# Designed miniproteins, single chains: the designs that were tried, part 41

Each design is a single chain, and the fold is of that chain. pLDDT is the mean over its residues in the fold that is shown.

## One batch from the design tools (miniprotein)

Design m1402
Fold by ESMFold2-Fast:
Structure m1402 (fold): chain A 91 residues (1-91)
Amino acid sequence: LAEEARALAERAVEEAAEADRLLEAGDVAKAIGAALAAIGDALEAGMLAKKAGVEKEVADLLEAGAAALEAAGLPFAARVARAGAELARAA
């Protein structure tokens, strides 16, 4: 559960980055799909983290991922990852 929660959180950050790349390429439909996948994986990561007792670790991972995406010049990806972090905390 803890390892699965971390893996899903890492995947959510990667999917957020993909969404930004697709949006910049003009593929809005695929960008929306990637953003929704990122949010879904973040929510699942939050639910698994709650069961495993690693809620703070997973939330911190998603926030760190969002900060790294913003620093990399991917502001849309950063917003998606932060939305995922908020949903993970609410789970």
Scores: mean pLDDT 84

Design m1403
Fold by ESMFold2-Fast:
Structure m1403 (fold): chain A 80 residues (1-80)
Amino acid sequence: MSLEEVVEEFMRLAERTADEIEARLDDMSPEQLRAAVGLLDDVIDTLRSLLPELSPELQARAEELIARLEELKARLEARL
């Protein structure tokens, strides 16, 4: 598996995780909200660290995903 393939799989998992968090947002406890914020921070940091290694096409998709995850994180933090 190439680095690009590993990153694409990671991004798909991150997208699914974001969808699950969004679906459960209204029902999350403060502890669950804090855990979700921590998870999103780790994913964002990982994607940012990988950006220089990616093709321009994957970099653009990763930047779009990072923006989505940052917005979701802000919504989670606003509920704390």
Scores: mean pLDDT 86

Design m1404
Fold by ESMFold2-Fast:
Structure m1404 (fold): chain A 68 residues (1-68)
Amino acid sequence: VTTTYTLREGRDPSRGPDWREYVLEQTRGDGEPTVEETRLFTSGRDPESRAAAEAEVRRLMEQLGATR
């Protein structure tokens, strides 16, 4: 069984340059490979919220062995 995690970042210009949406893509290889997307969270619209969200994302990536 192989499970691979990939982090995706979304942006929305209408919400400002510091807004991010974080999505985790999980791929499992148990005979029939399956791909699941989990929407994790969004940052706020300010640099402080973005920095906090990025720190949390980095922590999750380290725990899951995820790539970006």
Scores: mean pLDDT 74

Design m1405
Fold by ESMFold2-Fast:
Structure m1405 (fold): chain A 80 residues (1-80)
Amino acid sequence: MSNEEIEKEYLERLEKILKEAKEAGAPEEVIKKIEETIEQLRKAGEYAKKEGLSAETLERAGERAIEEAEKLAKAAIEEK
């Protein structure tokens, strides 16, 4: 996969987590943190394209972003 395809797949997964968190009524602060995670991955994708980083590097960044977003969403649901 190209870096663009990898970025798209991870961003789609993050947007799904964000939607589910919003539907579950997560606090505004949690929503903001998930949105920040999405923005950080977008910046990492642009950097990877500019510097010619390996697909594996971007995949690792995407996996970490998903893990963080899922952790934030679960913590918010459990607080209720």
Scores: mean pLDDT 78

Design m1406
Fold by ESMFold2-Fast:
Structure m1406 (fold): chain A 99 residues (1-99)
Amino acid sequence: MEEVIEALSSLSELQRTEILRRALEELLADPSISPLVASGAVKALDRAARGEDLEEAVREVSEELAKEYKLDFEELFEKVKEVLPKAAELVRREIEKAR
């Protein structure tokens, strides 16, 4: 996980945005993952790549989405945490392709 975040932080803004967008598209192709959860996981990784603590980024993104869409925070937070490893793996694959 930390290695993926460090790799993302070493990329240019344009490269990071493109990689995160591609990872999001792959997550959205999985019918078992809600679009909100997929978006939350990718946003948390982007915030962590910008220097935020990953666990805090996941919590804050989940709180913001739960408030905006009037969802249960705890359920959303757990689902985003479950999807994070898959999101990180997809990001890692896109970084490997770019290098």
Scores: mean pLDDT 82

Design m1407
Fold by ESMFold2-Fast:
Structure m1407 (fold): chain A 100 residues (1-100)
Amino acid sequence: FKDKVIEVMKEFLEKVGKLLNDPKWAEKLYKKTKEQVNKAKTPEEMAAVATRTLGIVKLRVMVKGSTLDKESQQKLYAEFDKLVDETVSKLKKILDEYKA
């Protein structure tokens, strides 16, 4: 279960690193997220870690977007929303398989 959550978060953060052109920042956040997931004792705690990581990324994307022209900002936010939807969908499937 934890390994599947870590894998999904790794894929998400690698894509975010490319989206933001900041792979080193994304790698640091991935390492922290991996440590927190490994320390989590319940599926609820793992979900909380994933949610917090998504929130940190959202703030970083919003800060990046604030420096861009309106068209570039809209494209960045649309791509980010798509990545979030894909990642949340994958995490829900893992949770459903664990509870089945």
Scores: mean pLDDT 84

Design m1408
Fold by ESMFold2-Fast:
Order: structure tokens, then C-alpha cells, then sequence
Structure m1408 (fold): chain A 94 residues (1-94)
């Protein structure tokens, strides 16, 4: 069973992987600005899906922690949204 700490770590890993992938896309000189934005949005959707799967498993294994797990998932999704907006802004300012 996943502990609460393992859920927190898994969510953090999703956010940091997304940050890394977004930075790689922003720096990719082979892509047009439009292609960069499309890829950033695609990998953001993938990250959000992974957060939902981690949340669903956490709630299934620890239903008594549902409110805390919802708060952690919401925070992780908000962080993905902030990273996505910043990455798109950087593409538009190139």
C-alpha cells in the first residue's frame, strides 16, 4: 500500500518531470512556437492524468485521508498549470 509520504513523493515526481519536459520543449530550436505550445499543452494533460491516477489510488487505499489527498492533488495540478503558463509565456517572448 502507498503511504501518504509515497503519494506526496509520486506527485512531486510528476511535477518535476513536467517542469523538465517543458524546459526541453521551450529550448528545442527544431520546433516552431506553435509546435512548442501544442507539445507543452499535450505533456501538461499527460501530467494531470498521472496526478489523477495517483490521487485515485491514494483514496482507494486510504479513504479516511480523502480530503488531504484531494488537497495534495489540487496543489500538484495548480503547480502544473503555473509551469505550463510560464513555459508558454517564454515561447511567446522568444
Amino acid sequence: AMSLEEVEQALEEVVEEFRRRAEEIVADESLSPEQKIEKIEEVAREAMRRIMLIHDRGVREHPELAERLEALATEAMERIGEIEKEAIRRVQEQ
Scores: mean pLDDT 90

Design m1409
Fold by ESMFold2-Fast:
Structure m1409 (fold): chain A 84 residues (1-84)
Amino acid sequence: MDAVLIEGVNKKDGKLVALLLIKDGRLVSYKIYDENADPADIEFTAHPLSGASEETIALAEELVKALNEKKVKPKDLVKFAEEF
């Protein structure tokens, strides 16, 4: 599957804040678990699924870098990913 799962985790308690699924170079699915999480405490990580293309992995890694650098609020994650 040409997909990468991006996980946002709260660094203080290790709990999931958000999941974003990138497939075929686009955000196709998401789940926000904690919309009130402090953006400064969220760490995003890309997890390539089996069969992920280099292009999809590169896009997901650049998105993760931007999310971590810009400290995007959970409520704004979907719009940010769609406009990326």
Scores: mean pLDDT 84

Design m1410
Fold by ESMFold2-Fast:
Structure m1410 (fold): chain A 55 residues (1-55)
Amino acid sequence: EVEELEAKIEELRKQLRDALQKGDFAKAFEISTEIMELQKKLNTLVEREDPPGYG
């Protein structure tokens, strides 16, 4: 499960880079939000707390 989430985050990071390279900021924002949601799931599994968002 943790490994599955880590793999998903890596896939999203590649998509985020591609979106930024294309100047698709709307897509980049969407992907960034999804990465944050996956990080919340990881925090639940490893009992770690992070502040909401990296604003």
Scores: mean pLDDT 75

Design m1411
Fold by ESMFold2-Fast:
Structure m1411 (fold): chain A 65 residues (1-65)
Amino acid sequence: MKFEDTLNEEEKEILRKFKEKAREIYKKRASVYDEKEVEELIELIIEEAFELGVSYEELLKSIEE
């Protein structure tokens, strides 16, 4: 069971917007030389996981799909 199935409509909208933002950061990381962008992405995922009440690992997998 995916954690996304446990979210209400408001939380799903927050997750959707976050995935869009995280994917844009992933595209920038394809240029590969900024360690700070990696740290900023990790921090964003941790903060959003806390706000959604899910684990970092679950949110990271959701973004990578």
Scores: mean pLDDT 66

Design m1412
Fold by ESMFold2-Fast:
Structure m1412 (fold): chain A 86 residues (1-86)
Amino acid sequence: MTREELLKRLKEEVKKAVIYSVLAAIAESQGKKEEAEKYRKLAEEYGRRAAEIAEELGMPEVARAAREVPGFGAIGALIDEEIAKR
């Protein structure tokens, strides 16, 4: 797989992890505990996939963040890296 293909997949997996994390929070706020649980598991799965791709790209901090906080962790780490660039 090319670096370009890995970056595209990373973005897709991170987006899905974010979407499911948000859906889980919405379901939880509505008292839909079973639905929230399903969305949380999906967010964790996509976060794990994003972490694997980040490792292949040589971005271990993004990989760690993606596992700890699905979607949002990876976004935060990527934002921090961009802010650190002068």
Scores: mean pLDDT 78

Design m1413
Fold by ESMFold2-Fast:
Structure m1413 (fold): chain A 115 residues (1-115)
Amino acid sequence: LSEEEKKLLEKLKSDSILERLEAAYELLKSENEELRELALKTLLEFLKDENPALRLRAAYILLTSENTEFRLKALEKLAELGKKAPEEIKPLIEKLLSDEDERVREAARKALEEM
């Protein structure tokens, strides 16, 4: 791992919510697939966090990602959460009803139906 990637991994374990969120966002852009998967998993767990600001920021990062698979996995996780999913992200999901990828549009419909 590069020195920058090692620093991001340390931040991912930080007691600071902001540092963990920033580290996950940066690792999501990594050329290393394992680090991207770890970042994705971390952000998906943040979607069910008790802190509304953390849930909203994690949802924003994943749902506005250029990576179609990240948007899909976020929508699938939100559909699983159902009534426990944060209502604050509903406008972001509604925007994805017009996404370029058919799978994303379908997942957005399902997430909104479950919420």
Scores: mean pLDDT 83

Design m1414
Fold by ESMFold2-Fast:
Structure m1414 (fold): chain A 60 residues (1-60)
Amino acid sequence: DIEKLKEYVEKQFGVKVKLVDYTETDEPSKEPFSIKVEGDKITVTYNKGNKTIKAVFEKE
């Protein structure tokens, strides 16, 4: 659930974020879960079934 993912990110980094991009790909990712921080952007990539979810959050 993207809302729970947002809450997780906000708790881990201690900042409010907004979802700026969301992509579902019908192929599994090589990595089951990853978080990448680049400046004001936090990108979370994870597998959900046979899909890869990529959510990009921007720090408020």
Scores: mean pLDDT 79

Design m1415
Fold by ESMFold2-Fast:
Structure m1415 (fold): chain A 80 residues (1-80)
Amino acid sequence: SELERLVRELLEKYKPKVEEAKSLPPEKQREILKEIFREMWLALGLDAAAVDEAIEASEAGKYEEATALLEASLAALLAA
């Protein structure tokens, strides 16, 4: 869909920063990736609380739950 395409474009934009983070220790990698992830979704207009919950779910390995939270937040944003 168009939304998935936009998200992919945003991910491509942040790809170089993600690659640079890979040279850092795992703990610093997680911090930088969390910041990039959070900034991306906040830039799209998502609620900070929803983004924080999605990050927590991702840290627990619950990617399906994280995706559902982001999708619900995006749907609410698009409906507004």
Scores: mean pLDDT 75

Design m1416
Fold by ESMFold2-Fast:
Structure m1416 (fold): chain A 77 residues (1-77)
Amino acid sequence: GETMEEGLKEGEELAREGGKKAVESGTLSPEKAEVFAGAGIGLARISAAVGKLAGDPEWGGKLAVKAGEETKEGMLK
């Protein structure tokens, strides 16, 4: 299956959702939300790549999801 690609996509979507919700709630400006969401997307991509290089793409996908979740939570404090 495409477990790594699915995890990466979910992680990226979580980071983007966090940015959108932070702007909608007034927690962050659009400019700051874009920077933090971009950082979360970058971390998700690095996590997926590290998992693939380590021969464990499933773990990479799980790390990518966690990166997105932590990014979203951090933006919504």
Scores: mean pLDDT 83

Design m1417
Fold by ESMFold2-Fast:
Structure m1417 (fold): chain A 97 residues (1-97)
Amino acid sequence: DRARLVALINDIRSYGVHGIVYSDQDFLDQALKTVDELIELARELGLDEAIKKLEEIKALIDEAKKNLNLPLDERLELAKRVSELIDEAARIFEENL
């Protein structure tokens, strides 16, 4: 389901990066839900490297949710790392399409 994949990648980027940068708990909760759906899809496709990247994204979002009072500079670095992992996961999915 290519359309679902594209939507989930766009959602995790929007919810995850915004949630981290602005310490938005609702966006972080949506990001965790979206990453779980992406992990399920990656597992169905047998994409072990994508699962690994998505689990790293999940851990970083969970860290952000537990540390809503992080300084802006630390939140920007965390958001940057999450964005890089999303790009890596998206590439793995695209190479399998």
Scores: mean pLDDT 87

Design m1418
Fold by ESMFold2-Fast:
Structure m1418 (fold): chain A 78 residues (1-78)
Amino acid sequence: SMAQNRAAVFLEATYGITRMGVYVYLKAGDLKAAVELLEKGIAKLRELVAANPDLSPEVRAWVEERIRELEEEKKKLE
């Protein structure tokens, strides 16, 4: 549906903004800010999934994979 497509776009935008911000902080040498942004991005993605119970299994699987990537990146920075 159009509503499901909109939720998917917001999830993709949240992930993209998180990745962009982390990249900028890492280039600036601000490791602490990069880790804090990863934590906030992961939390926001989980919140958006919980708020949208009508998401397709494919979109849910995509988000869970993105969360795993962000968690793994955070572990490498700690």
Scores: mean pLDDT 85

Design m1419
Fold by ESMFold2-Fast:
Structure m1419 (fold): chain A 100 residues (1-100)
Amino acid sequence: MDPLERAAQSAALEAYRRLVENGAKRVRITRRLPDGLWVEAEAELSDDGTVRARGRAIDLKTGKAVEVELTLKPDEWGELRITGRYDAKEAPEEREEVEA
């Protein structure tokens, strides 16, 4: 399995879980992993009960990035899509995020 794809998927799923567990309408997670990967994810609950979670993983050592999108409705099968594979030309800005 592609490490970047796995990291992006895991970030999206974590944002989704945080949103559900905390009863939040939006969650954002941005952190660096010990192996030098950068991950960012956002999950949002829509008025129709649909959750959309987006995950992105960047490896600054290789200059590669992967983005995934996860769409889930209550009691339905989730849809996961890889939405982008590209070269990362600049480092993301360091951010402190508060988990909801």
Scores: mean pLDDT 69

Design m1420
Fold by ESMFold2-Fast:
Structure m1420 (fold): chain A 135 residues (1-135)
Amino acid sequence: EKIKERLRELLAKPDEEIVKLLHSENTEDRVLAAIALGLRRDPRYAPVLARTAFDEKDKEVLKAILLALGYIGDPTHAGFAVLKALENGVSLRDIDEAYTLGLALRDSDASDEKKIEAVARYLEGKPLEEVIAEL
């Protein structure tokens, strides 16, 4: 609920403000900013997300960036983010799950509201299988 509300608030902001939040001192703000840019589905943000991944050490932010890049559909920049995630100890399973959810969201005909709900449930720790079943 709280994550879903914060995502909706963030999506109402200008993209420039969301990009600034990728560099916030608050980890949750960086996670939600990466997700919000992914939900824009704008390929212009794929290089921004990949560059952010190279400066990032937090595993949850790196997973959010991988999900966002999967949703945008940019495997080249996702490859760079994978290398940084591995360097910072994100498991291959977690990398695969985050990117797979991104791809599932991209290929789904579900409403934007349902996609926001699915991402919020995943960030709250719901299993990938349960989240994808709702798309």
Scores: mean pLDDT 87

Design m1421
Fold by ESMFold2-Fast:
Structure m1421 (fold): chain A 100 residues (1-100)
Amino acid sequence: DAVVAAYSDEEIEAMIRKLEEAIELARKEGAPEEVIKRLEEILEGVRAREGEGILRFGAIVGNAAAREGLTARDRLEAVRSLSPRAIVEATEELLAEERA
């Protein structure tokens, strides 16, 4: 997969860790089940080294970074700098847009 080949193992491991943290936070704070399920779906795709899962997480990171006013020169730094809460909130916004 050309998308997967563009990402290092370190970048993918950082994505997995951030998704796991976001899912834990979402469950702890009682986020909508749709948000938790979407994050779990993306986590499974990233773990499977599936390009679609990686791209879906990239969209969430992009939206979260825009909300926090972050300029990401490095993908790994962007993932590590974002809070788990920012990932949850960006996922909620994307799901709200899909339902509208």
Scores: mean pLDDT 78

Design m1422
Fold by ESMFold2-Fast:
Structure m1422 (fold): chain A 80 residues (1-80)
Amino acid sequence: MKVIVKLPDGKEVEVEVNEDETLSDLIDKLLEEGLISEEEAEKIKYFLKETGLEDIKVKNLPDNFVIDLKKMIELAEQLK
């Protein structure tokens, strides 16, 4: 399936994912593809863990949902 991801720089990219992949798996894939830094990946995963979204499957997201990584990093920094 395809998902729209808003990168930390604000750029939107369309990513092909397996329906069984979690949001945490997606972040690992983006890191491996060089689309995000290791520091950015750690902040996003911290946000996902604190909000309980780390294990949510990408297929369970609403149609046309934008995964806003920039916003997740901003929120993670506010959580201290």
Scores: mean pLDDT 80

Design m1423
Fold by ESMFold2-Fast:
Structure m1423 (fold): chain A 76 residues (1-76)
Amino acid sequence: DAAERERLQKLLEEAYKALLEEKFEEASELFLEVLRHFTEIEREIVLLMVKGLYASRKEDYEKAEEYGEKILELLK
């Protein structure tokens, strides 16, 4: 749906504008709202980023690298 994509793009632009204005709390809330409307692939990327960060904090660098590679593959 082209109309839905246009709305999501505008929400993302608003989030970026808030970030540029150093309104970090507002930007964070807008990004979370956009995430609710992400495609399955986009949501999977975010989930992999969180898993990678968790693995890094546990010093499981091998697992963190694996998650990073999966993100790069999904971006192709």
Scores: mean pLDDT 72

Design m1424
Fold by ESMFold2-Fast:
Structure m1424 (fold): chain A 70 residues (1-70)
Amino acid sequence: EKAKELAKKYNEWFLSLPEEEAIDLVREMARFQAAGDEEAFWKFLEERYGYRKVDEYEVPGGKIYVWEKV
């Protein structure tokens, strides 16, 4: 739905960046995920892209994230 379309457009925007910038972004995101530091990841998104995580619900089978544009 709308969230999936936004994620796809976000990914297409990343792919439209110069190759070196896209690689650096993917590398940094992978590093945050490997470290398991969700706070650092969300701070990175807020500072660089203006997205902020405002809530998180842990449910059987996964997590639901609530976020807003800063």
Scores: mean pLDDT 62

Design m1425
Fold by ESMFold2-Fast:
Structure m1425 (fold): chain A 78 residues (1-78)
Amino acid sequence: MSPALVQAVTSDFDAILDALKLSPAQRAALRARFAQLLAEHSVEAIGADLTVYRSTGRPSPLGVADELIRALQAAAAA
């Protein structure tokens, strides 16, 4: 796995969290979900799903991060 790609995808995710103005507890919960996805799926697949979310505000139809994206949508709506 490329350390540069992991860092880039993590930075994209952190930027999304920063935009949402979350509490420390909400941020920690979403980061834990993200870390679990990185353990179970490729960083390329997660990065693609985050790119679709940034572009559309919705999960990718064939994505691996559906639960994480739905959690981000719920946090944005709260």
Scores: mean pLDDT 79

Design m1426
Fold by ESMFold2-Fast:
Structure m1426 (fold): chain A 88 residues (1-88)
Amino acid sequence: VPLYRPNEKLRKIFESVGYTKETLTLNEMILLLMKYIADNKLASPEDGNIALVSGTLLGEILGVDSIDLNDLSQLIDMIDRNSTEVEP
């Protein structure tokens, strides 16, 4: 399974949810981002499938105010842009 090294911004998010590994799988990074959303109570009370990320570090990295949690493609694309594969 490929391992990725997150950049400093993603690493700050992962550290905020208690995870300090230097390299992570794609699935580990997705789970940590979902934990960040849950721990910071970013899910919309009107629609729990939408996370309101404006003013957060995650929203800054994505460049958006909200994300659709039913569509992981946005998170996967952001991870790809903000991490480097270390296992060829």
Scores: mean pLDDT 80

Design m1427
Fold by ESMFold2-Fast:
Structure m1427 (fold): chain A 67 residues (1-67)
Amino acid sequence: SMAEKKKEEENERVLEMAKKMTEAALKDGGPLQAAVDQLERYIDEHKEELKYLEEIQKLADKLREAI
């Protein structure tokens, strides 16, 4: 259905946003801990709705390893 397709697109946009946030934090030497905290809050808020939950968690782990 159209509603299911919209949910799929939203999940993909969330993953894309998480990837961009991770790349920006790692590249520019920004506050890595703040980026981790932001990703974890987003995951907690949307954990039951995120198709790519494990992939987003792996991005948070990459940020933690850089700290």
Scores: mean pLDDT 72

Design m1428
Fold by ESMFold2-Fast:
Structure m1428 (fold): chain A 78 residues (1-78)
Amino acid sequence: DEHVRKAVEALRAGDLDTAQRHVDLALAEDPDNALAWVLKGVIAALQGDTKTAYEYFRKAFEIAGLDDDLHALASQLL
């Protein structure tokens, strides 16, 4: 997903506002995009909101149900 990739680029640059915008666009196209929910969690964690980060990560895992694949992708992106 182009928006997921752009969100990762923004996160690496420290631009949380741009990252959030691209994550929201990815979820507008596919609300079941587990990677977009992971990125929402990362953004929340970087903002110091660990409770919200946990909730978004739980949502991603609920959607995916593929812990091994999701963790492998997260390791490559993070």
Scores: mean pLDDT 78

Design m1429
Fold by ESMFold2-Fast:
Structure m1429 (fold): chain A 84 residues (1-84)
Amino acid sequence: SLLEQRKQVLQRFAAEVGRLLKEAEKNMTPEEIEEFRKFVREAVDKLNETYLTEDLPTFQARVDEILAELRKKLEEFKERVKKR
């Protein structure tokens, strides 16, 4: 079903976010981890607002774009740690 396919997309998103948060906890200060968690919360809220209103391909593309942005932000924070 389309609802099951959307759930699978969100489950993959949640798993990847969990991985990124664990990586953040190993490489960042508590303040930077909280800043990253704020970006994650904002992304989740935005996805929840559009969950049933967007077609599946558009929703999948949005999830992929958000994951790419979160990965980029994590790498930027890790570079700040290396320069301390």
Scores: mean pLDDT 76

Design m1430
Fold by ESMFold2-Fast:
Structure m1430 (fold): chain A 61 residues (1-61)
Amino acid sequence: SMEEKKEEIRREALALYDAGMPLEEVAIHAAKRGFEAGLTLEEVSQLVRELVAEIRARDAA
């Protein structure tokens, strides 16, 4: 399903960030993976915004 694809991309992106990839590169990677998976611009934008917000919240804690 589309939700399963979004979760896969989110998990992949978080793993890359935890491995030391800069946030900007993680965001670009997630966007690229979203478009490859067939997500719309709106869905990709939402996914990237949510991912960036989650990572920033984790770093602030």
Scores: mean pLDDT 85

Design m1431
Fold by ESMFold2-Fast:
Structure m1431 (fold): chain A 94 residues (1-94)
Amino acid sequence: AEEGTVHLAVRTDAKSAKEVAEALEAAGARVLAVDEEAGFAGVQLPDGTYVGITKDSPTTFVVSAKDRAAAEAAVAALERGGIKVYSVKEVKPV
């Protein structure tokens, strides 16, 4: 993770990085990369912001973006794409 990047741990009903990427694409994001084995998806939001999403546990993904507004916009896009978001917690690997 880059210095100054914001990370949000997001508890969802999504099962895979592909499902997350498909929901974000349905919400208007451009999917740049999906690695199902690594549990990673990279997307570009409609405003041009890059967001990385990594599967952390069976119920949790970490959303990584340049700032909090970008990370929160990605979480909102997941909800618009049909994914249920149960909790969001900022995590800072210092």
Scores: mean pLDDT 81

Design m1432
Fold by ESMFold2-Fast:
Formats: C-alpha cells, sequence, structure tokens
Structure m1432 (fold): chain A 81 residues (1-81)
C-alpha cells in the first residue's frame, strides 16, 4: 500500500541519516555542521519523495516532521556521547 511505501522510505531515510551522522562525527564535524547537513538531506529527500510518489500535503508534512524529530534524536545522542 502507499502507507507501507511511505513507511519504507521513512525507515530508509532514517537509516541513511544515522550512517551520515556516524561518518560526520568520525570526521570531526561539529553538532551544528551535522544538523545543517542532515537538514539539507531531509529537505532534498522530502521533495524527491513528494514528486516521485505524488504525496498529499498531509503526507509531506508528516514525513517532514518524522525526519525533523529523528534529526533531533540523532543530535541529542551525539551530545550525550
Amino acid sequence: SRKEEIEKLLESAKRAMDLLAEGLVARGHSVEQIREILTRFRDWFVREAAETLNLSEEEVEEMRKELEEHIEEILEEIEEE
């Protein structure tokens, strides 16, 4: 279903963000630099998904919010470690 495809995309995006953050931390990037890079990835990903799947405004907003929350979770974990 469309909902299942959206959930798969969200899961893939979150895993990509996790891997990106790990690599950026390993390369000595600051938390602020990591936030900027992950935010740019989110904006690009949401736009591509919206165009590819012809997402509704509600689906776009939900996807954006889930990825925004995931970025904050990543950054909080980095600051605690």
Scores: mean pLDDT 87

Design m1433
Fold by ESMFold2-Fast:
Parts: sequence; structure tokens; C-alpha cells
Structure m1433 (fold): chain A 76 residues (1-76)
Amino acid sequence: SALDEATIAYLDRRKAKLEELAKKYPELKPLVDQIIALYDQIKAAIAAGDSARRAALLKELEALEKELAKKLKELE
């Protein structure tokens, strides 16, 4: 669907930004790697049509993105 394509495109753009963030703040790399791994799992769930897995992974992503935002504020 167009929404799934938009979601995948968004995740790909976010991955590029997170990789640059990890270069600037190497201490964030373990958390960035976890978030990127979740992006890959979400894309796989979209491709499989697994709505339940997609929803669960999106909730896990929300928690990790909140943690990343908190750690980034501590470094700035």
C-alpha cells in the first residue's frame, strides 16, 4: 500500500540520519544499532503482512526512540 511504501521510505531516511548521529556521538552507537535492527524487522513485518508483529515492533521502537532522545540531551 502507499502507506506501507511511505513508512519504508521514512525508515530508510531515519537510518541514514541515525548512522550520521552515531558518527558524531559514538557512545550512542549501541542504541542506534538496536533502532536500525528494529527498522529492518518492521520492514520485514510489512513485507510479510504481519500486522500484529508490526504493531509490537512499533511499540518497541517508540521506547527506544524515547531513550535515544534522552541520551542525546545528556550529550548536548
Scores: mean pLDDT 86

Design m1434
Fold by ESMFold2-Fast:
Structure m1434 (fold): chain A 78 residues (1-78)
Amino acid sequence: GMEEVREAATKLGEAIENKDYEKAVESARELGRAVEKVTGPEAGQKFYEGALEAIEGYLNKDVEKAREGTEKMLEAAS
């Protein structure tokens, strides 16, 4: 349930802090799957896509892409 979402979110945060793109992408997949189990497959996919955009935006210093990705994640989690 929500515990799996928190654990996956923690792993994603650690990967971003370490600037490990591969680990961040893998953690985003885990987080998307965890969200899928709680909110359904459509929400999980949308969350995963948003997480990838946010990760790419953060690592590439693309503020607009990071914002768009974050907005998708928030919509999927609602």
Scores: mean pLDDT 74

Design m1435
Fold by ESMFold2-Fast:
Structure m1435 (fold): chain A 104 residues (1-104)
Amino acid sequence: MAAAPVVFSAKGVENLLAALAERKEGEKLKITIKVYGTNVPADAVMDEQVAGAEFLAEGSFTVDASTSSDEEILAKIVEAAEKLAEPYRREYETLIAEVEVEKI
C-alpha cells in the first residue's frame, strides 16, 4: 500500500488562521494536533469523518507568536502532524489531522 496522505480538517485550519490573524505581540500559542485514521479516500474526507475515524495520536507544542512568522508556525504544525502520523501511514487509507489553538 502507498503511504496514506495527511489531510487537515477544514474547521481546524479555519480556526488556526483566525487565531494567527488575531494574535497580539508577546502572545504564546499552544497548538494541539490530533491524528485520526480512516479508510475513505482523501478527496472524500469531510468534517464528519473526524467523528467517525479512529483516534491514533495526539501531540502539542507552544510557539511564541511575537518571534514566529505564520510560515514558521504552519511549517511546525505540518512537521508535527506528519511525525504523529508516520507509524500509521500504511495502516489507513487517509490520516486526518485536527488542529486546536489556545492562547496562553
Scores: mean pLDDT 74

